# Designs tried in a protein design run: designed miniproteins, single chains, continued (4). Part 77

Each design is a single chain, and the fold is of that chain. pLDDT is the mean over its residues in the fold that is shown.

## One batch from the design tools (miniprotein)

Design m14829
Fold by ESMFold2-Fast:
Structure m14829 (fold): chain A 68 residues (1-68)
Amino acid sequence: MVYSADEVEKALVRAYLEGIISAEQASKIGRMIKGKEKLSEEEIREILRKAGLSDEQIEAILKILREL
């Protein structure tokens, strides 16, 4: 499955509101995805990992993305 940057940003906002990630983490990831038209789940995992998220945080965000 592939996602737009807008869909990933919606998942980041929801994760922030649910206390899964900080505002700083959400902002950093938002900058990394800016201008990307198609993001695979694998690319999203790598971006989240490079942003310093734990495996637990990564899986939680991917679960949110799959529910969008």
Scores: mean pLDDT 83

Design m14830
Fold by ESMFold2-Fast:
Structure m14830 (fold): chain A 62 residues (1-62)
Amino acid sequence: MVEEAIRGVERNVRLMVERGYDREFLERSIRVAARALAEKGVPEEEVREIVRRGLEELERAL
């Protein structure tokens, strides 16, 4: 389910911010994860939502 993928990305973003990773690294990591999901056949609209939610969590965690 898309919601499970979103929750996973949000948890990883929070964890990496707590560990001191910078914004550029985290934005790149979110994009790389999105590409992997697209390659596995996740619909483009769902991939865009996952990226958006991950970036929103990054802004919220910083």
Scores: mean pLDDT 78

Design m14831
Fold by ESMFold2-Fast:
Structure m14831 (fold): chain A 61 residues (1-61)
Amino acid sequence: SIEEAIELAKKGEEAFKQGDYKKAAELVRKAADLLSKVDPELAEKLYGVADGLEKLGELAE
Protein backbone atom coordinates (compact mmCIF):
# COMPACT_ATOMS: atom_id res chain seq x y z
CA SER A 1 0.00 0.00 0.00
CA ILE A 2 0.99 3.66 -0.30
CA GLU A 3 1.15 4.03 3.49
CA GLU A 4 3.52 1.04 3.74
CA ALA A 5 5.68 2.49 0.95
CA ILE A 6 5.92 5.83 2.78
CA GLU A 7 6.91 4.08 6.03
CA LEU A 8 9.59 2.04 4.23
CA ALA A 9 10.90 5.20 2.53
CA LYS A 10 11.20 6.95 5.92
CA LYS A 11 13.08 3.97 7.38
CA GLY A 12 15.34 3.96 4.32
CA GLU A 13 16.11 7.65 4.82
CA GLU A 14 16.99 6.99 8.49
CA ALA A 15 19.27 4.10 7.48
CA PHE A 16 20.96 6.35 4.89
CA LYS A 17 21.48 9.06 7.53
CA GLN A 18 23.15 6.44 9.77
CA GLY A 19 25.44 5.32 6.91
CA ASP A 20 23.74 1.93 6.48
CA TYR A 21 23.51 2.13 2.69
CA LYS A 22 22.77 -1.57 2.21
CA LYS A 23 19.78 -1.42 4.57
CA ALA A 24 18.64 1.82 2.92
CA ALA A 25 18.81 0.10 -0.49
CA GLU A 26 16.71 -2.84 0.77
CA LEU A 27 14.05 -0.53 2.22
CA VAL A 28 13.88 1.69 -0.89
CA ARG A 29 13.60 -1.42 -3.09
CA LYS A 30 10.68 -2.70 -0.98
CA ALA A 31 8.98 0.70 -1.28
CA ALA A 32 9.47 0.56 -5.08
CA ASP A 33 7.90 -2.93 -5.17
CA LEU A 34 4.79 -1.63 -3.38
CA LEU A 35 4.56 1.42 -5.67
CA SER A 36 5.11 -0.56 -8.90
CA LYS A 37 1.36 -1.35 -9.12
CA VAL A 38 0.25 2.27 -8.47
CA ASP A 39 3.04 4.47 -9.86
CA PRO A 40 5.43 2.46 -12.09
CA GLU A 41 7.35 5.62 -13.12
CA LEU A 42 8.17 6.47 -9.50
CA ALA A 43 8.95 2.80 -8.78
CA GLU A 44 11.49 2.77 -11.65
CA LYS A 45 13.23 5.85 -10.21
CA LEU A 46 13.30 4.29 -6.73
CA TYR A 47 14.85 1.09 -8.13
CA GLY A 48 17.59 3.31 -9.57
CA VAL A 49 18.11 4.93 -6.15
CA ALA A 50 18.26 1.48 -4.51
CA ASP A 51 20.90 0.34 -7.05
CA GLY A 52 23.02 3.41 -6.24
CA LEU A 53 22.67 2.80 -2.49
CA GLU A 54 23.62 -0.87 -2.94
CA LYS A 55 26.83 0.17 -4.71
CA LEU A 56 27.65 2.62 -1.89
CA GLY A 57 27.09 -0.19 0.61
CA GLU A 58 29.49 -2.46 -1.30
CA LEU A 59 32.16 0.27 -1.22
CA ALA A 60 31.63 0.76 2.54
CA GLU A 61 32.04 -2.97 3.31
Scores: mean pLDDT 81

Design m14832
Fold by ESMFold2-Fast:
Structure m14832 (fold): chain A 65 residues (1-65)
Amino acid sequence: SEAEKYYEKGLELYKQGKLEEAGEYFEKAIRLDPNFSEAWRNLGKVLEDMGRLKGAENAYKLAEK
């Protein structure tokens, strides 16, 4: 799906340390599939690495459905 393609691009960007861009692609995946728990989880990791702790906590909670 298109959501999965955005998610995979987010993972590639995250591995490259491009945190802001990785977050954008995980958000695009989530907009297409709000139940994409793995995208929410990886958005949480990106936000945590960026020091956005409240956003990270919220994303992790949403990863649980």
Scores: mean pLDDT 87

Design m14833
Fold by ESMFold2-Fast:
Structure m14833 (fold): chain A 83 residues (1-83)
Amino acid sequence: EPKLYFGTVVSFEGDLPGVKVGDKAVVASLGVGKRAGVAIFSKDGRLVAAGWGTVLEYDEENKIIKVELETEKGKGTLTIELD
């Protein structure tokens, strides 16, 4: 069963049109190196990006998850600080 993580985008790189630092993130994770579902929302609640990706890193102590996200518009990497 996927574990759900909620957080805030603190940095990103690659081709993720519309994504901004401070956007809200939901990650459904099967574990590091495994597939994840990712959805990114603006501060006003608009869906900005959604797709499938891979969890690259999970730092429980610092509450950081790093995910690769592939969307219809492009592919990039997100660093998310967990709530």
Scores: mean pLDDT 85

Design m14834
Fold by ESMFold2-Fast:
Structure m14834 (fold): chain A 56 residues (1-56)
Amino acid sequence: GAAEQEEKIKEAEDLAVLGNIRNPEKGAALGKKVGEAIKAGDYDAALAYGREAAAA
């Protein structure tokens, strides 16, 4: 539902921010992909990119 999608968006954005703090170059590139996936409505892809950014 909408609440579940909103939670995924927030988690993806939070993970992208963490990734940018840990590795700004890689985090910025993956953060852009998170934003593009959110705009496309692909919240699972956004979450995956966010997790990859945070794992950097």
Scores: mean pLDDT 79

Design m14835
Fold by ESMFold2-Fast:
Structure m14835 (fold): chain A 72 residues (1-72)
Amino acid sequence: MPSVAELLAATRAEVAEILKTLSPEDAALLQRSADRVFADVEAETDPVRARLLLESFLATARMLLYERKKEQ
């Protein structure tokens, strides 16, 4: 089963792929948010809360990618 560290590594990899598809401005904003969330997860002692933080952030990153893909 994925540990918090394994989930963090997987989330970092997925965020890195999303960053490649965004404009430099949006990529910089997402990278800043990712850095803060990853630091919070690393400091979090409750694995349930750590997973929820990562899942919530990943959902937000995917939503941002979806909005940019639409470009309406």
Scores: mean pLDDT 77

Design m14836
Fold by ESMFold2-Fast:
Structure m14836 (fold): chain A 58 residues (1-58)
Amino acid sequence: MLVEALRDFPTASPWTLGVKKGDVLEVLKEVDDDLWLARNLKTGKTGVVPKSLLKEVE
């Protein structure tokens, strides 16, 4: 499933994925109700991001 970041989210932890508004991510796993494990298709990096930040696009 592809999703788009609705706003910038800076990384402060090795477990979190830094994203910029408009970045397209591939969701790999739902970690819990609020956090998804995703890959940023622009950077190739993986990490957890808040679900509330993401919009499904595919």
Scores: mean pLDDT 79

Design m14837
Fold by ESMFold2-Fast:
Structure m14837 (fold): chain A 55 residues (1-55)
Amino acid sequence: SREEAQRHLVRLVNKAMEAGETDPLKILEIAKEEAEKEGDKETAELAERARESVS
């Protein structure tokens, strides 16, 4: 669901930030790649849209 995708995106964003990434575009890029690795296409698409909105 959209709510599940949003919660998953937040977790992936926090994980990237905890790893030391501070660039919003790179954080979202990492989140998208991790979502794709997990097979979560909906979360990956959300991350890409968010990335486009901040670039």
Scores: mean pLDDT 83

Design m14838
Fold by ESMFold2-Fast:
Structure m14838 (fold): chain A 62 residues (1-62)
Amino acid sequence: PPPPPAPPPPRPEPDVPERVFRTPEEAREGLRELGRQAGRPEEGERVGREAEEGMRHYLALQ
């Protein structure tokens, strides 16, 4: 008989990694991917966009 379906794996503990991003675009993509991997793609996109805007603003001050 076919084997029973395996139960879904437990969601991994959400680490809050403090990552250093060098460019605004890198910050956006990094946070977007982190959100997707954490099962929160919408939150990742929002945070990534905010980080991109903040970093661009910060860099404009230089």
Scores: mean pLDDT 69

Design m14839
Fold by ESMFold2-Fast:
Structure m14839 (fold): chain A 105 residues (1-105)
Amino acid sequence: SEADANATARALAEGIEQAVKEARKVMEDDPETAKEKIRELFRGAVALAEGAVRAMRDASTIDPEIAERLIKALDEMVEIARKYPSAQEEADRLEKLREEIRSLL
């Protein structure tokens, strides 16, 4: 249902927002330990963003507040990922998913 699709998109937005918080926390840790964990967090964020695009495609009407939260969280993840040479593929994918979300509005 439309309500179920919007609820799914909201939960996925919350998941990406949590991934941003975790990424910022991991950036403050030992750089050698942080490097592997950060890439895994970005891969997780890509999966959540792909889920959000699917949920938005299934909805006839998207809540603009949910869409704005998704775009903001993805912008923040891209900014963090761009600081890590090992995460550029994930950053590129997150940017494409962000633009796909914008195109669905």
Scores: mean pLDDT 80

Design m14840
Fold by ESMFold2-Fast:
Structure m14840 (fold): chain A 82 residues (1-82)
Amino acid sequence: STAERAAEEAIRVLQEAAERSTDPEAQIELGSAALAAVMFLLLEDPDIMERLRAIAERLAASPNPLVRETGERVLALVEEAE
């Protein structure tokens, strides 16, 4: 499904950003977002797109450039899947 593909891509983007980060706070924030997305996907949450949007919007509001850029990328994925 489109939602599952968007969620899988969002998880990949979040994990890659966490691995690229040299900032422990950014690693935790991005890693925890990826874990949350994995849990929603595994639980087959019917609101997964809405939950991913909320996560992406929160990350996009970050003062950390890597976290913000990653949030903007995830938000774009969610918007294209809707």
Scores: mean pLDDT 84

Design m14841
Fold by ESMFold2-Fast:
Order: structure tokens, then C-alpha cells, then sequence
Structure m14841 (fold): chain A 72 residues (1-72)
């Protein structure tokens, strides 16, 4: 069955989407830091970037687990 292949592609797609969101927020953070923006907004962006990084790492771990299962 192609189920495992579809699960892998779905996880990869989610990782790429989250990386894209993270890169957009990192760009906004840089702009605010350079511009002397609102400290509360800067802190919010930092927290959201950290949240996205955690989600990306969790999804990467799921890919590693699937890869290990395929190797068996």
C-alpha cells in the first residue's frame, strides 16, 4: 500500500509550511529589531518562532521514526 508514502509526504509538506512561516516571522523580527520596534511585539514574535521550531523538530522526529521502521 502507498499509505506510508502518503504519510511521509504529508509530514514533509507540514515541515515545509512551518519552515516558511518561521522564515517569514524571522524576517519580521529582524525588521522590527532594526527599526526599533515595540518590545512586546518583538517578544511575541520570538515566542512564536520558538513554538514553530518545536513543532518542526517534533515532525522531524516523526520522519526519523518512520525511516527507522522502514529499515526493519
Amino acid sequence: SSSLHQEILKIIGEILRLIGEKLDLERKLRELEEKGGDEEEIERLREEIERLEREIEELKKKLDEIDEEIAK
Scores: mean pLDDT 83

Design m14842
Fold by ESMFold2-Fast:
Structure m14842 (fold): chain A 66 residues (1-66)
Amino acid sequence: MSLEELIAEAGRLGRKGREALEAGDGETARRYAEQLLAVAEQIAPLDPTIAAAIRHEAEEMLREAE
């Protein structure tokens, strides 16, 4: 998967996770945040700065899901 495809997937997962949080579905939001972390790990060797930003978003989403 290309860097552009990974960034697009991260954007999709972030949006879906936030939608789940707004709906009060913390379990679904947590699952999207976990997938977002996995995508960040795939981006890290290609672009560590973008990976760090995505990891931060996922960590915030996990905190809000409680």
Scores: mean pLDDT 86

Design m14843
Fold by ESMFold2-Fast:
Structure m14843 (fold): chain A 64 residues (1-64)
Amino acid sequence: MKRILVVGAPTREEAEELAERLKKITGADLAVPLPGATTEEARERALRLGEELGGVAGVGGIEG
């Protein structure tokens, strides 16, 4: 089973940095940055990826 994080942030650099940080903190197998996405959009992507990959998914982001 895979642990998946989807991370939304206004810029690509912020999304990538935050995704790497959360991956280290949570020990997730996959962290997916979504530049320009809202936290709600990131959450929906995480849920779908979790179902497709047979893992558990979480979400992080700068905007609520």
Scores: mean pLDDT 70

Design m14844
Fold by ESMFold2-Fast:
Structure m14844 (fold): chain A 60 residues (1-60)
Amino acid sequence: MSPEELAREAAELVEEMLKAGKSEDEIAKEVSEYIAKKKATDEQIVAAREAIVEVVKKLT
C-alpha cells in the first residue's frame, strides 16, 4: 500500500467518524488501531496525519 493510499483510507475513516458524531478520543483510538494493523512505515504515518488534519479543518 502506498503512503497516498493509506492516507486516503485514514482520512476517509476520520471523515466517517466525524460525520457520525464520534468524539476526538474515539477517532484517535480507531486511527491508532488502523495504523497499527497496517504496520505503517514512518512515511505512511506522516501522509496519513497530513490527510487527517486537512479533513478535520474542513469539517470543524
Scores: mean pLDDT 76

Design m14845
Fold by ESMFold2-Fast:
Structure m14845 (fold): chain A 55 residues (1-55)
Amino acid sequence: SEEEKEKLKKKLVEVVEKKLKEGENPEEVQKKGLEAMELIEKGELEKAKELIEEL
């Protein structure tokens, strides 16, 4: 649903920001973040959530 997409997008942004501030590899964080965003846009919310949790 659109509501779930919106929540996952917000979560993704927060996780990416946190990982970058904590000194995680920025190239890897950005690459996984982009992949998760693409999955959200495609409606593959379960896969997107899994990628976000791997960040």
Scores: mean pLDDT 81

Design m14846
Fold by ESMFold2-Fast:
Structure m14846 (fold): chain A 102 residues (1-102)
Amino acid sequence: DPFVEEVKKTIDKIFKKLRELIEKGYSLEEALMKLFNESKTLIDKAVIYEIAKELGLENVRKKLEESLSPVEFAAVAIISTAIDLAGLREYIKKKVEELKKL
């Protein structure tokens, strides 16, 4: 499934960038906000949104929602549902646990 492969690549890319920012002294909240502001695609935004939810970072989640138009928010919600249906939520959870271990 080309969509599943693209989303998985995006998850790997975002977690790699998160690790790099944390190593540079950014907090997890600051790193996620920076990556969101630099995001080019709705898939990037949806992945960052799901990571923020999995981490329980409510402030980041709200900032992401406030920055999206209604159409963009609907698209992110659809992508988030597709991530869950594809089993990629468990993959995100695994990556979050790896991130917490340094």
Scores: mean pLDDT 84

Design m14847
Fold by ESMFold2-Fast:
Structure m14847 (fold): chain A 60 residues (1-60)
Amino acid sequence: AHYNLGLVYLNQGNLDGAVKAFKKAIELKPDFALAHNWLAFVLEETGRLDEAAEAREKAA
C-alpha cells in the first residue's frame, strides 16, 4: 500500500509525500530494495545527494 502511494506522489510531483510513503514502506519491510531505490531517486531529485547515497547502500 505505502509503496504504491509513494509512486502516486511521484507522478503528482509531491516529492515530500513520496519520501514519507517510501520511508513507511521500509518501516514495514526493511529489506524492500525497491522502496530503498525509489527513496534514493526522490532524494537525488531534491538535491539530497548524501542521504540518497545512504539509501542506495541500504538497498543492496
Scores: mean pLDDT 77

Design m14848
Fold by ESMFold2-Fast:
Structure m14848 (fold): chain A 73 residues (1-73)
Amino acid sequence: TEHLRKALELSKAKGNDETARYLAQAIVLAQQGKLEEAIEYAKKALELSRQAGDDETAKYVEKGIEELERKLK
């Protein structure tokens, strides 16, 4: 969740409201234990970050997804 929170702050700072909304929802779902749904929302944020050429935010989202996937094992 720490990496997703950093990605959220970067998205807000850059004015990417759509990416920020997906990241905020992913964090809420992760805190509720809905890890599979959290991963899907984070993957949507990753796609948006990559399409925008925002490599910095994309790297934090990728690390956040990896952390959530480890919790599903």
Scores: mean pLDDT 86

Design m14849
Fold by ESMFold2-Fast:
Structure m14849 (fold): chain A 80 residues (1-80)
Amino acid sequence: MPSFEQQSEVVHALAEKDPETLLTLLTAIREGKEVPEEVKERIAEIINETFKKRGIDLTLSPEEAYEALREYFERVLALG
């Protein structure tokens, strides 16, 4: 399970590499809509690359990557 700090770093990586995918994810979460599979795949790709660059020996599936970011954004939204 990625830490809050690791999830925050991944969000920064998404904003840098693929802001369109990040916006699609945020919109789907805010509206309670389903996220397309290709968006989940792209999220997993960026998360796994970020973890590898930081020496974190974790590989997430598309579903696990989406769940981790959804949890992060739900926590951020609950705080304000």
Scores: mean pLDDT 75

Design m14850
Fold by ESMFold2-Fast:
Structure m14850 (fold): chain A 78 residues (1-78)
Amino acid sequence: ASLEEVLAFLEGEGRAAALAVARAAAATLSPEELARDLAELRAARPALLAATRARYGERAAAVLAALLDETAAILEEA
């Protein structure tokens, strides 16, 4: 598997699976657990994106940023 194949997966099937997990968490976790997970995700975001950009390039960082932002939005709506 190449980086191109991994990015295609994350933009398609992997994204769908990740967002389904986020929606399940939003439906089942307490408001306190959701607030904690959201805060941890937001705190980790800059370092994760910087590391991804440095190692795998700007496109990989953009794909990850979109996925993290969509996950955060689902957790906020809960």
Scores: mean pLDDT 81

Design m14851
Fold by ESMFold2-Fast:
Structure m14851 (fold): chain A 88 residues (1-88)
Amino acid sequence: MELIEADPLMLTLEARNALLQGDYERAEALLAEATRRAGRPGVLELINRAKLAAAKGDKEKAIALAEEAVKLSPNSPLARAALEEMKA
């Protein structure tokens, strides 16, 4: 039995929307579910976790998570842009 609603990419996009609304608890829960469904953190998940850390005021954690996204996908424009955003 497959649940399309449990797609890790969809959960990660919902987490981004929760983050934009300031719902940090929901964003964190959705990102955790995305990792469980995928079995590993993905680039978009690491980027959104970095943005969540920055929103909570943890700049060091935000930069570290964005650096992990860049390590996972060094040529990703999204990962590189997220790292620059976290450093700004």
Scores: mean pLDDT 78

Design m14852
Fold by ESMFold2-Fast:
Parts: sequence; structure tokens; C-alpha cells
Structure m14852 (fold): chain A 86 residues (1-86)
Amino acid sequence: KAEEIAKVYEKGADELEALGHTEEADFLRSNAEKVRQAAEEGKLDVTTANLTSALGILAAAYDIEGHTEVAEVLRKVVKEINEIVK
């Protein structure tokens, strides 16, 4: 489960990097690492909920600032993770 969630973050990062958003891609790669670490610490569910919530807020902020391309990738990541965790 942790690897499935981490893979969603990494796929989103690859998509953002291909679009030239390297800092945003690095942020998603960092989230993949946090998910793997949280699983090892027995905190996967809480950490995933917190990261997904924060990412949803960040997506809304990017959309307001006119960065719709970034916002769409972030929302897609959130949706895919929510489908994994139910």
C-alpha cells in the first residue's frame, strides 16, 4: 500500500518535471519518501491523510494563481491516492 501511494506521488512528479515544474516535482518526490518512512513507523494512514489534505489546499492555491496545469496534476495525485486508501 505504501509503495502504491509513493508510486502515485512519483508519477505525478515525473509529469510535473516533464512540464518544466521541477520544484513542484521535487516536492512530490519528497512526499513519496515521507509515505515510505511513515509506513516503516506505523503512521501511514495519518501521514497519508495529512499529505493528501495539504496537497488539496496547495492545488487550490495554484489554481487561484493561474497555474492550472500544476493544480490539475496535484488534484489527480490526490484522487488516485484516495482511491488506494478508500
Scores: mean pLDDT 83

Design m14853
Fold by ESMFold2-Fast:
Structure m14853 (fold): chain A 56 residues (1-56)
Amino acid sequence: MTVDQMKRGTQVSRENTRDLEERRKQTGDRLQEQYDAGKKAYDELEEKYRQLAEEE
């Protein structure tokens, strides 16, 4: 391999890393949305439970 060919390999690696990062971001976003939705539902239940416990 010449220096030029090694440099070209680095460029391909960078493009591959970027594509992989985009894909992981999409997966992360979906997982984050589900986590946030679940956390919100749980937080609402927690507050409702606290109110009921106080009224008991």
Scores: mean pLDDT 72

Design m14854
Fold by ESMFold2-Fast:
Structure m14854 (fold): chain A 95 residues (1-95)
Amino acid sequence: SMAEAGREGAVDDIRIAALEASIAFYYDQIKKTKNKEKIEELLKQMERDYEELVALADRYAARFPDDTARLAHYQSVVERAKKLIEEAKKILEEK
């Protein structure tokens, strides 16, 4: 089970990191624009990537509940991404 977790976890680590980077990239673009419609579009993309991030984390947790270190890492990524979305929504409301 741990060998299988190691292989599938390595693949999911890459995907989780890519989604975190994607969400951070859209958030950075939101901070740099004053166009409300563009902020709404970027926020929608952040929310899609966040949904995929949560689904990947949940799927891994269901299959490998004993991989506590990786699960803690994925949970921390999910919480950071959620915070960026909340900040993006706040920026949108201030426009």
Scores: mean pLDDT 87

Design m14855
Fold by ESMFold2-Fast:
Structure m14855 (fold): chain A 61 residues (1-61)
Amino acid sequence: RIDELVARAREAYAAGDWGVGELTADGSEFYLANYDPAAGTIDVYRGRRDEPLELVRREEV
């Protein structure tokens, strides 16, 4: 799941976009993967609707 999200974020970045998002099937969690220009990385965050985002993975572009 996270590996697929990183791959999609890389494709989005190559196309001029900054990231992608995904909800889990039950809607209990969501994932955001975006390019961080300060670090030069794709960062993946996990969150719930009423909780702050947690950084769960960082990959080089």
Scores: mean pLDDT 73

Design m14856
Fold by ESMFold2-Fast:
Structure m14856 (fold): chain A 57 residues (1-57)
Amino acid sequence: SRAEAVAEVAREAAKISKEVAEAVGTAAYDLAMQGASAEEVRAAGREVIERLLRERE
């Protein structure tokens, strides 16, 4: 489900930091509320995580 996809990417982000989890969770939730599929939510969440990790280097 979309809710499961949002929770999955938020949990993945939480392994990095609370701030990353909040940013990823918010982006994933907003995308899900706009009608994105679970797969699109997971893909977008993963992209945000990867982008934030690159910015921290």
Scores: mean pLDDT 78

Design m14857
Fold by ESMFold2-Fast:
Structure m14857 (fold): chain A 68 residues (1-68)
Amino acid sequence: MLEEAEKLAEEGERLGVRGVITGDRALLEQAIELLEKAKELAEKAGDKEFVERIERGIKSARALLEKL
């Protein structure tokens, strides 16, 4: 579970960064979806610190999406 959550979070972060750099709304939307899935897996694994980190990432990505 954690390994999958880490992969999803990493990919979500990569797409989020790319979306910001390129101004690509679709990449930010995909990043949010990946981060939400990573959060669910992290919750199942009981990694509270990782869940909190992912939640912050989702909130930041949503705020950025509003600016694009």
Scores: mean pLDDT 81

Design m14858
Fold by ESMFold2-Fast:
Structure m14858 (fold): chain A 67 residues (1-67)
Amino acid sequence: MEEEIEREVKEALVLIYLAIGDIDESKGNFDAALEAYEKARQLANELGLTDLSKEAQKKIDEIKKKR
């Protein structure tokens, strides 16, 4: 139970960072968006959430290409 609860909390945190990144990107604040996506990617990698990790990486790459 404890490990499952911890994983669920961290999964929620990944989604929160992705949402923060999306909001900052929509505002044109690419530096803040990059920071949020990097945090989401790192947490997703730690949890083995491959799809979320790839999504965060794709967002990072797209923002970097625009700058």
Scores: mean pLDDT 81

Design m14859
Fold by ESMFold2-Fast:
Structure m14859 (fold): chain A 80 residues (1-80)
Amino acid sequence: MKVEYTKDNAAEIIGKETGLDEKEAKALYLHDIEGLDFGSIGRKLGVSREEAEKLYNNARKKLESDPEKLKKYKEIASQI
């Protein structure tokens, strides 16, 4: 079955498949897939630039600490 990824559902799918918090998953998606800077991400998430960068770094650390979660993220990212 063909899964259509939208900006709204891609971050939710990443969060559910990897166990990341919603904001961590959104920060990861917006930076790695959409190519946004942390200032723009902070505005979209309602947090500071510094908090957006922390959310992204926390997401990356969680994925790199769990090879299965990192694999799931890469599979999702390749389909977007």
Scores: mean pLDDT 78

Design m14860
Fold by ESMFold2-Fast:
Formats: structure tokens, C-alpha cells, sequence
Structure m14860 (fold): chain A 68 residues (1-68)
């Protein structure tokens, strides 16, 4: 399910000090970069490739991931 995919992303990112990830409700993951915009863009491109059923958007210093 989309929720399980969002929880998998959050768990993996919990090990990466460059990012903070928080679940908002059951359908949205908000990822904040603690570092560079280049790190944020790189992560967003990876998520788009790995999770084609999820909507991935960059908004300012954050990545917003939702079910399509």
C-alpha cells in the first residue's frame, strides 16, 4: 500500500543525517533537508524512479511524497 511505501521511505531516511522525514496523516510524507538543495534534488529524483506510484514534489526546502 502507499502507506507502507511511505513508512519504508521514512525508516530508510531515519538513518541519513542529511534529512528529516515525518508522516502527515496516512497519505503524506514530508522530507526536509538539513543540508544542500543538491541533496534534496538527488533524493527526489531517486524517489521518483523507485516509487512510480507515488507523487513526488519539491516545495522550497522540502520534498512532499503522496499517493497518486
Amino acid sequence: SAKEQLEEIKEELSKDPRFEAELVGDDTLVITSKGSIEDLIGLALRLIGDYPDLEVKIVGDKIIVKAK
Scores: mean pLDDT 83

Design m14861
Fold by ESMFold2-Fast:
Structure m14861 (fold): chain A 55 residues (1-55)
Amino acid sequence: SEIRKKIAELIAEKKYDEAIELLKQTNDPEVKQFAKDLVLGHPDKEVVEKIKSLL
């Protein structure tokens, strides 16, 4: 999915606010699950909790 690629790129670039805005606009449960799985390994707990709250 093009959206999954964009979310992964934004997270890799530390553009978390942009990734979160894109995630809020998605209605695809597969994309939401992908973003959740990607962030569960992140060392910043605030980033993890912020994204989890949107899934």
Scores: mean pLDDT 70

Design m14862
Fold by ESMFold2-Fast:
Structure m14862 (fold): chain A 81 residues (1-81)
Amino acid sequence: SAPAPRTIRFDVTEESTLEEILELLREYARSQGLSEEEVEKLEREIREKMERLAAAGASTEDIVAAGYHILLERIEEVKAR
């Protein structure tokens, strides 16, 4: 497996589903050494935030950025241990 990347490339488009975006975030979280329990909790938190933004009419770019921000914050919290 590749070491932790400095940046994430998301192959997302206007046609990308919430589930496709969440799968990319899950794969990255696992690559950073998060446990399955931490990944599941993170997925729930990101899903809730992304669904709220989508309901508010946010763009796909803004929704993805919000999910990515939560992901990075949780990874930093785990690593700061």
Scores: mean pLDDT 69

Design m14863
Fold by ESMFold2-Fast:
Structure m14863 (fold): chain A 66 residues (1-66)
Amino acid sequence: SLLEKARQKLEEARKAYENGDRETSIKLAREAIKLAQEAVEKGEISPETANRLIEEADRLGVEAAL
């Protein structure tokens, strides 16, 4: 599912951040956000569920950009 793919990308983004690869972390966080948005558009998840994942990915992306 798109939600599962989004969660996988977010986990990969966190691992990249932990390994010091901030550029890869930002790219993967953006992919997770896109997948979560697509999951809402296709009716797989509620906007509330997607917003939780998007907020986490945005936070990681901001931290990685610092």
Scores: mean pLDDT 82

Design m14864
Fold by ESMFold2-Fast:
Structure m14864 (fold): chain A 62 residues (1-62)
Amino acid sequence: APAAPVEPAARSREELAAGLLAVVREIRERIPEPDPLTQESLDNILDLLSKLTGRSRAEILA
């Protein structure tokens, strides 16, 4: 029987990705004209989400 280590990273990543996506959507709705630095940060978060979930950015934003 395999030992149960601390919480598996895969679960934490999936849960975090869902939470981050919700926050990103709220920020974009509340701030229609974000600063370039803010836009860059949001773009980087979306890229990270794509890598974490294995989906394209278009799929994530749909």
Scores: mean pLDDT 70

Design m14865
Fold by ESMFold2-Fast:
Structure m14865 (fold): chain A 59 residues (1-59)
Amino acid sequence: SLEEEAEELRRKARELRERARELLAASDDPEVRLEAEILEGLAGIYEGVANLLLEKAKK
């Protein structure tokens, strides 16, 4: 269902944010910081898609 797919995307977004947090805690390297920013951005995209799916399921 769209709700199940949205929940899976939200789970993936949480995992990406957790990984970004781990990277930032482990290193100050600019390259690691950039990787963390990319992961956070991707998590935001996953949440955006999940929200779109939930809006569609609500109908």
Scores: mean pLDDT 86

Design m14866
Fold by ESMFold2-Fast:
Structure m14866 (fold): chain A 56 residues (1-56)
Amino acid sequence: EEKLREAMRLAVEAGILKEVGDALMETQDKTPEEQYEAIVKALEKAGATEIAERVK
């Protein structure tokens, strides 16, 4: 869960909060592991590959 919070913080700094927020809304009923994977995928899809690598 700490990695999830760190990913959210970095997404805000990178200006891609909407993409990460959409991923969280789609996975809100999923396990924390699935939410984490969805966020990493959203970061990669938005072009924030350095952030995605750091939170893996």
Scores: mean pLDDT 71

Design m14867
Fold by ESMFold2-Fast:
Structure m14867 (fold): chain A 80 residues (1-80)
Amino acid sequence: SRREIFREALEELARELNELLKRQQEELEERLKKLKELGLDTPENRKKVEQEIFKRFLREAQEVMNRVDRERQERLAEAA
């Protein structure tokens, strides 16, 4: 049904965004660790890394949202 297709899309979105969040958090931790190892651990460098990771997350999250919505729309068309 249309309602089930919508629910499944929301569940898929939640799972994929959670996985994306975990990957971005891991990358942030690794990049911050590298700054410390290089002696470049300054507030300015930390802010730059955090901003880059956040911008990448927003872009990748938007791509996931667009794909899930497209797949939802295709399933709705098939069910009609």
Scores: mean pLDDT 86

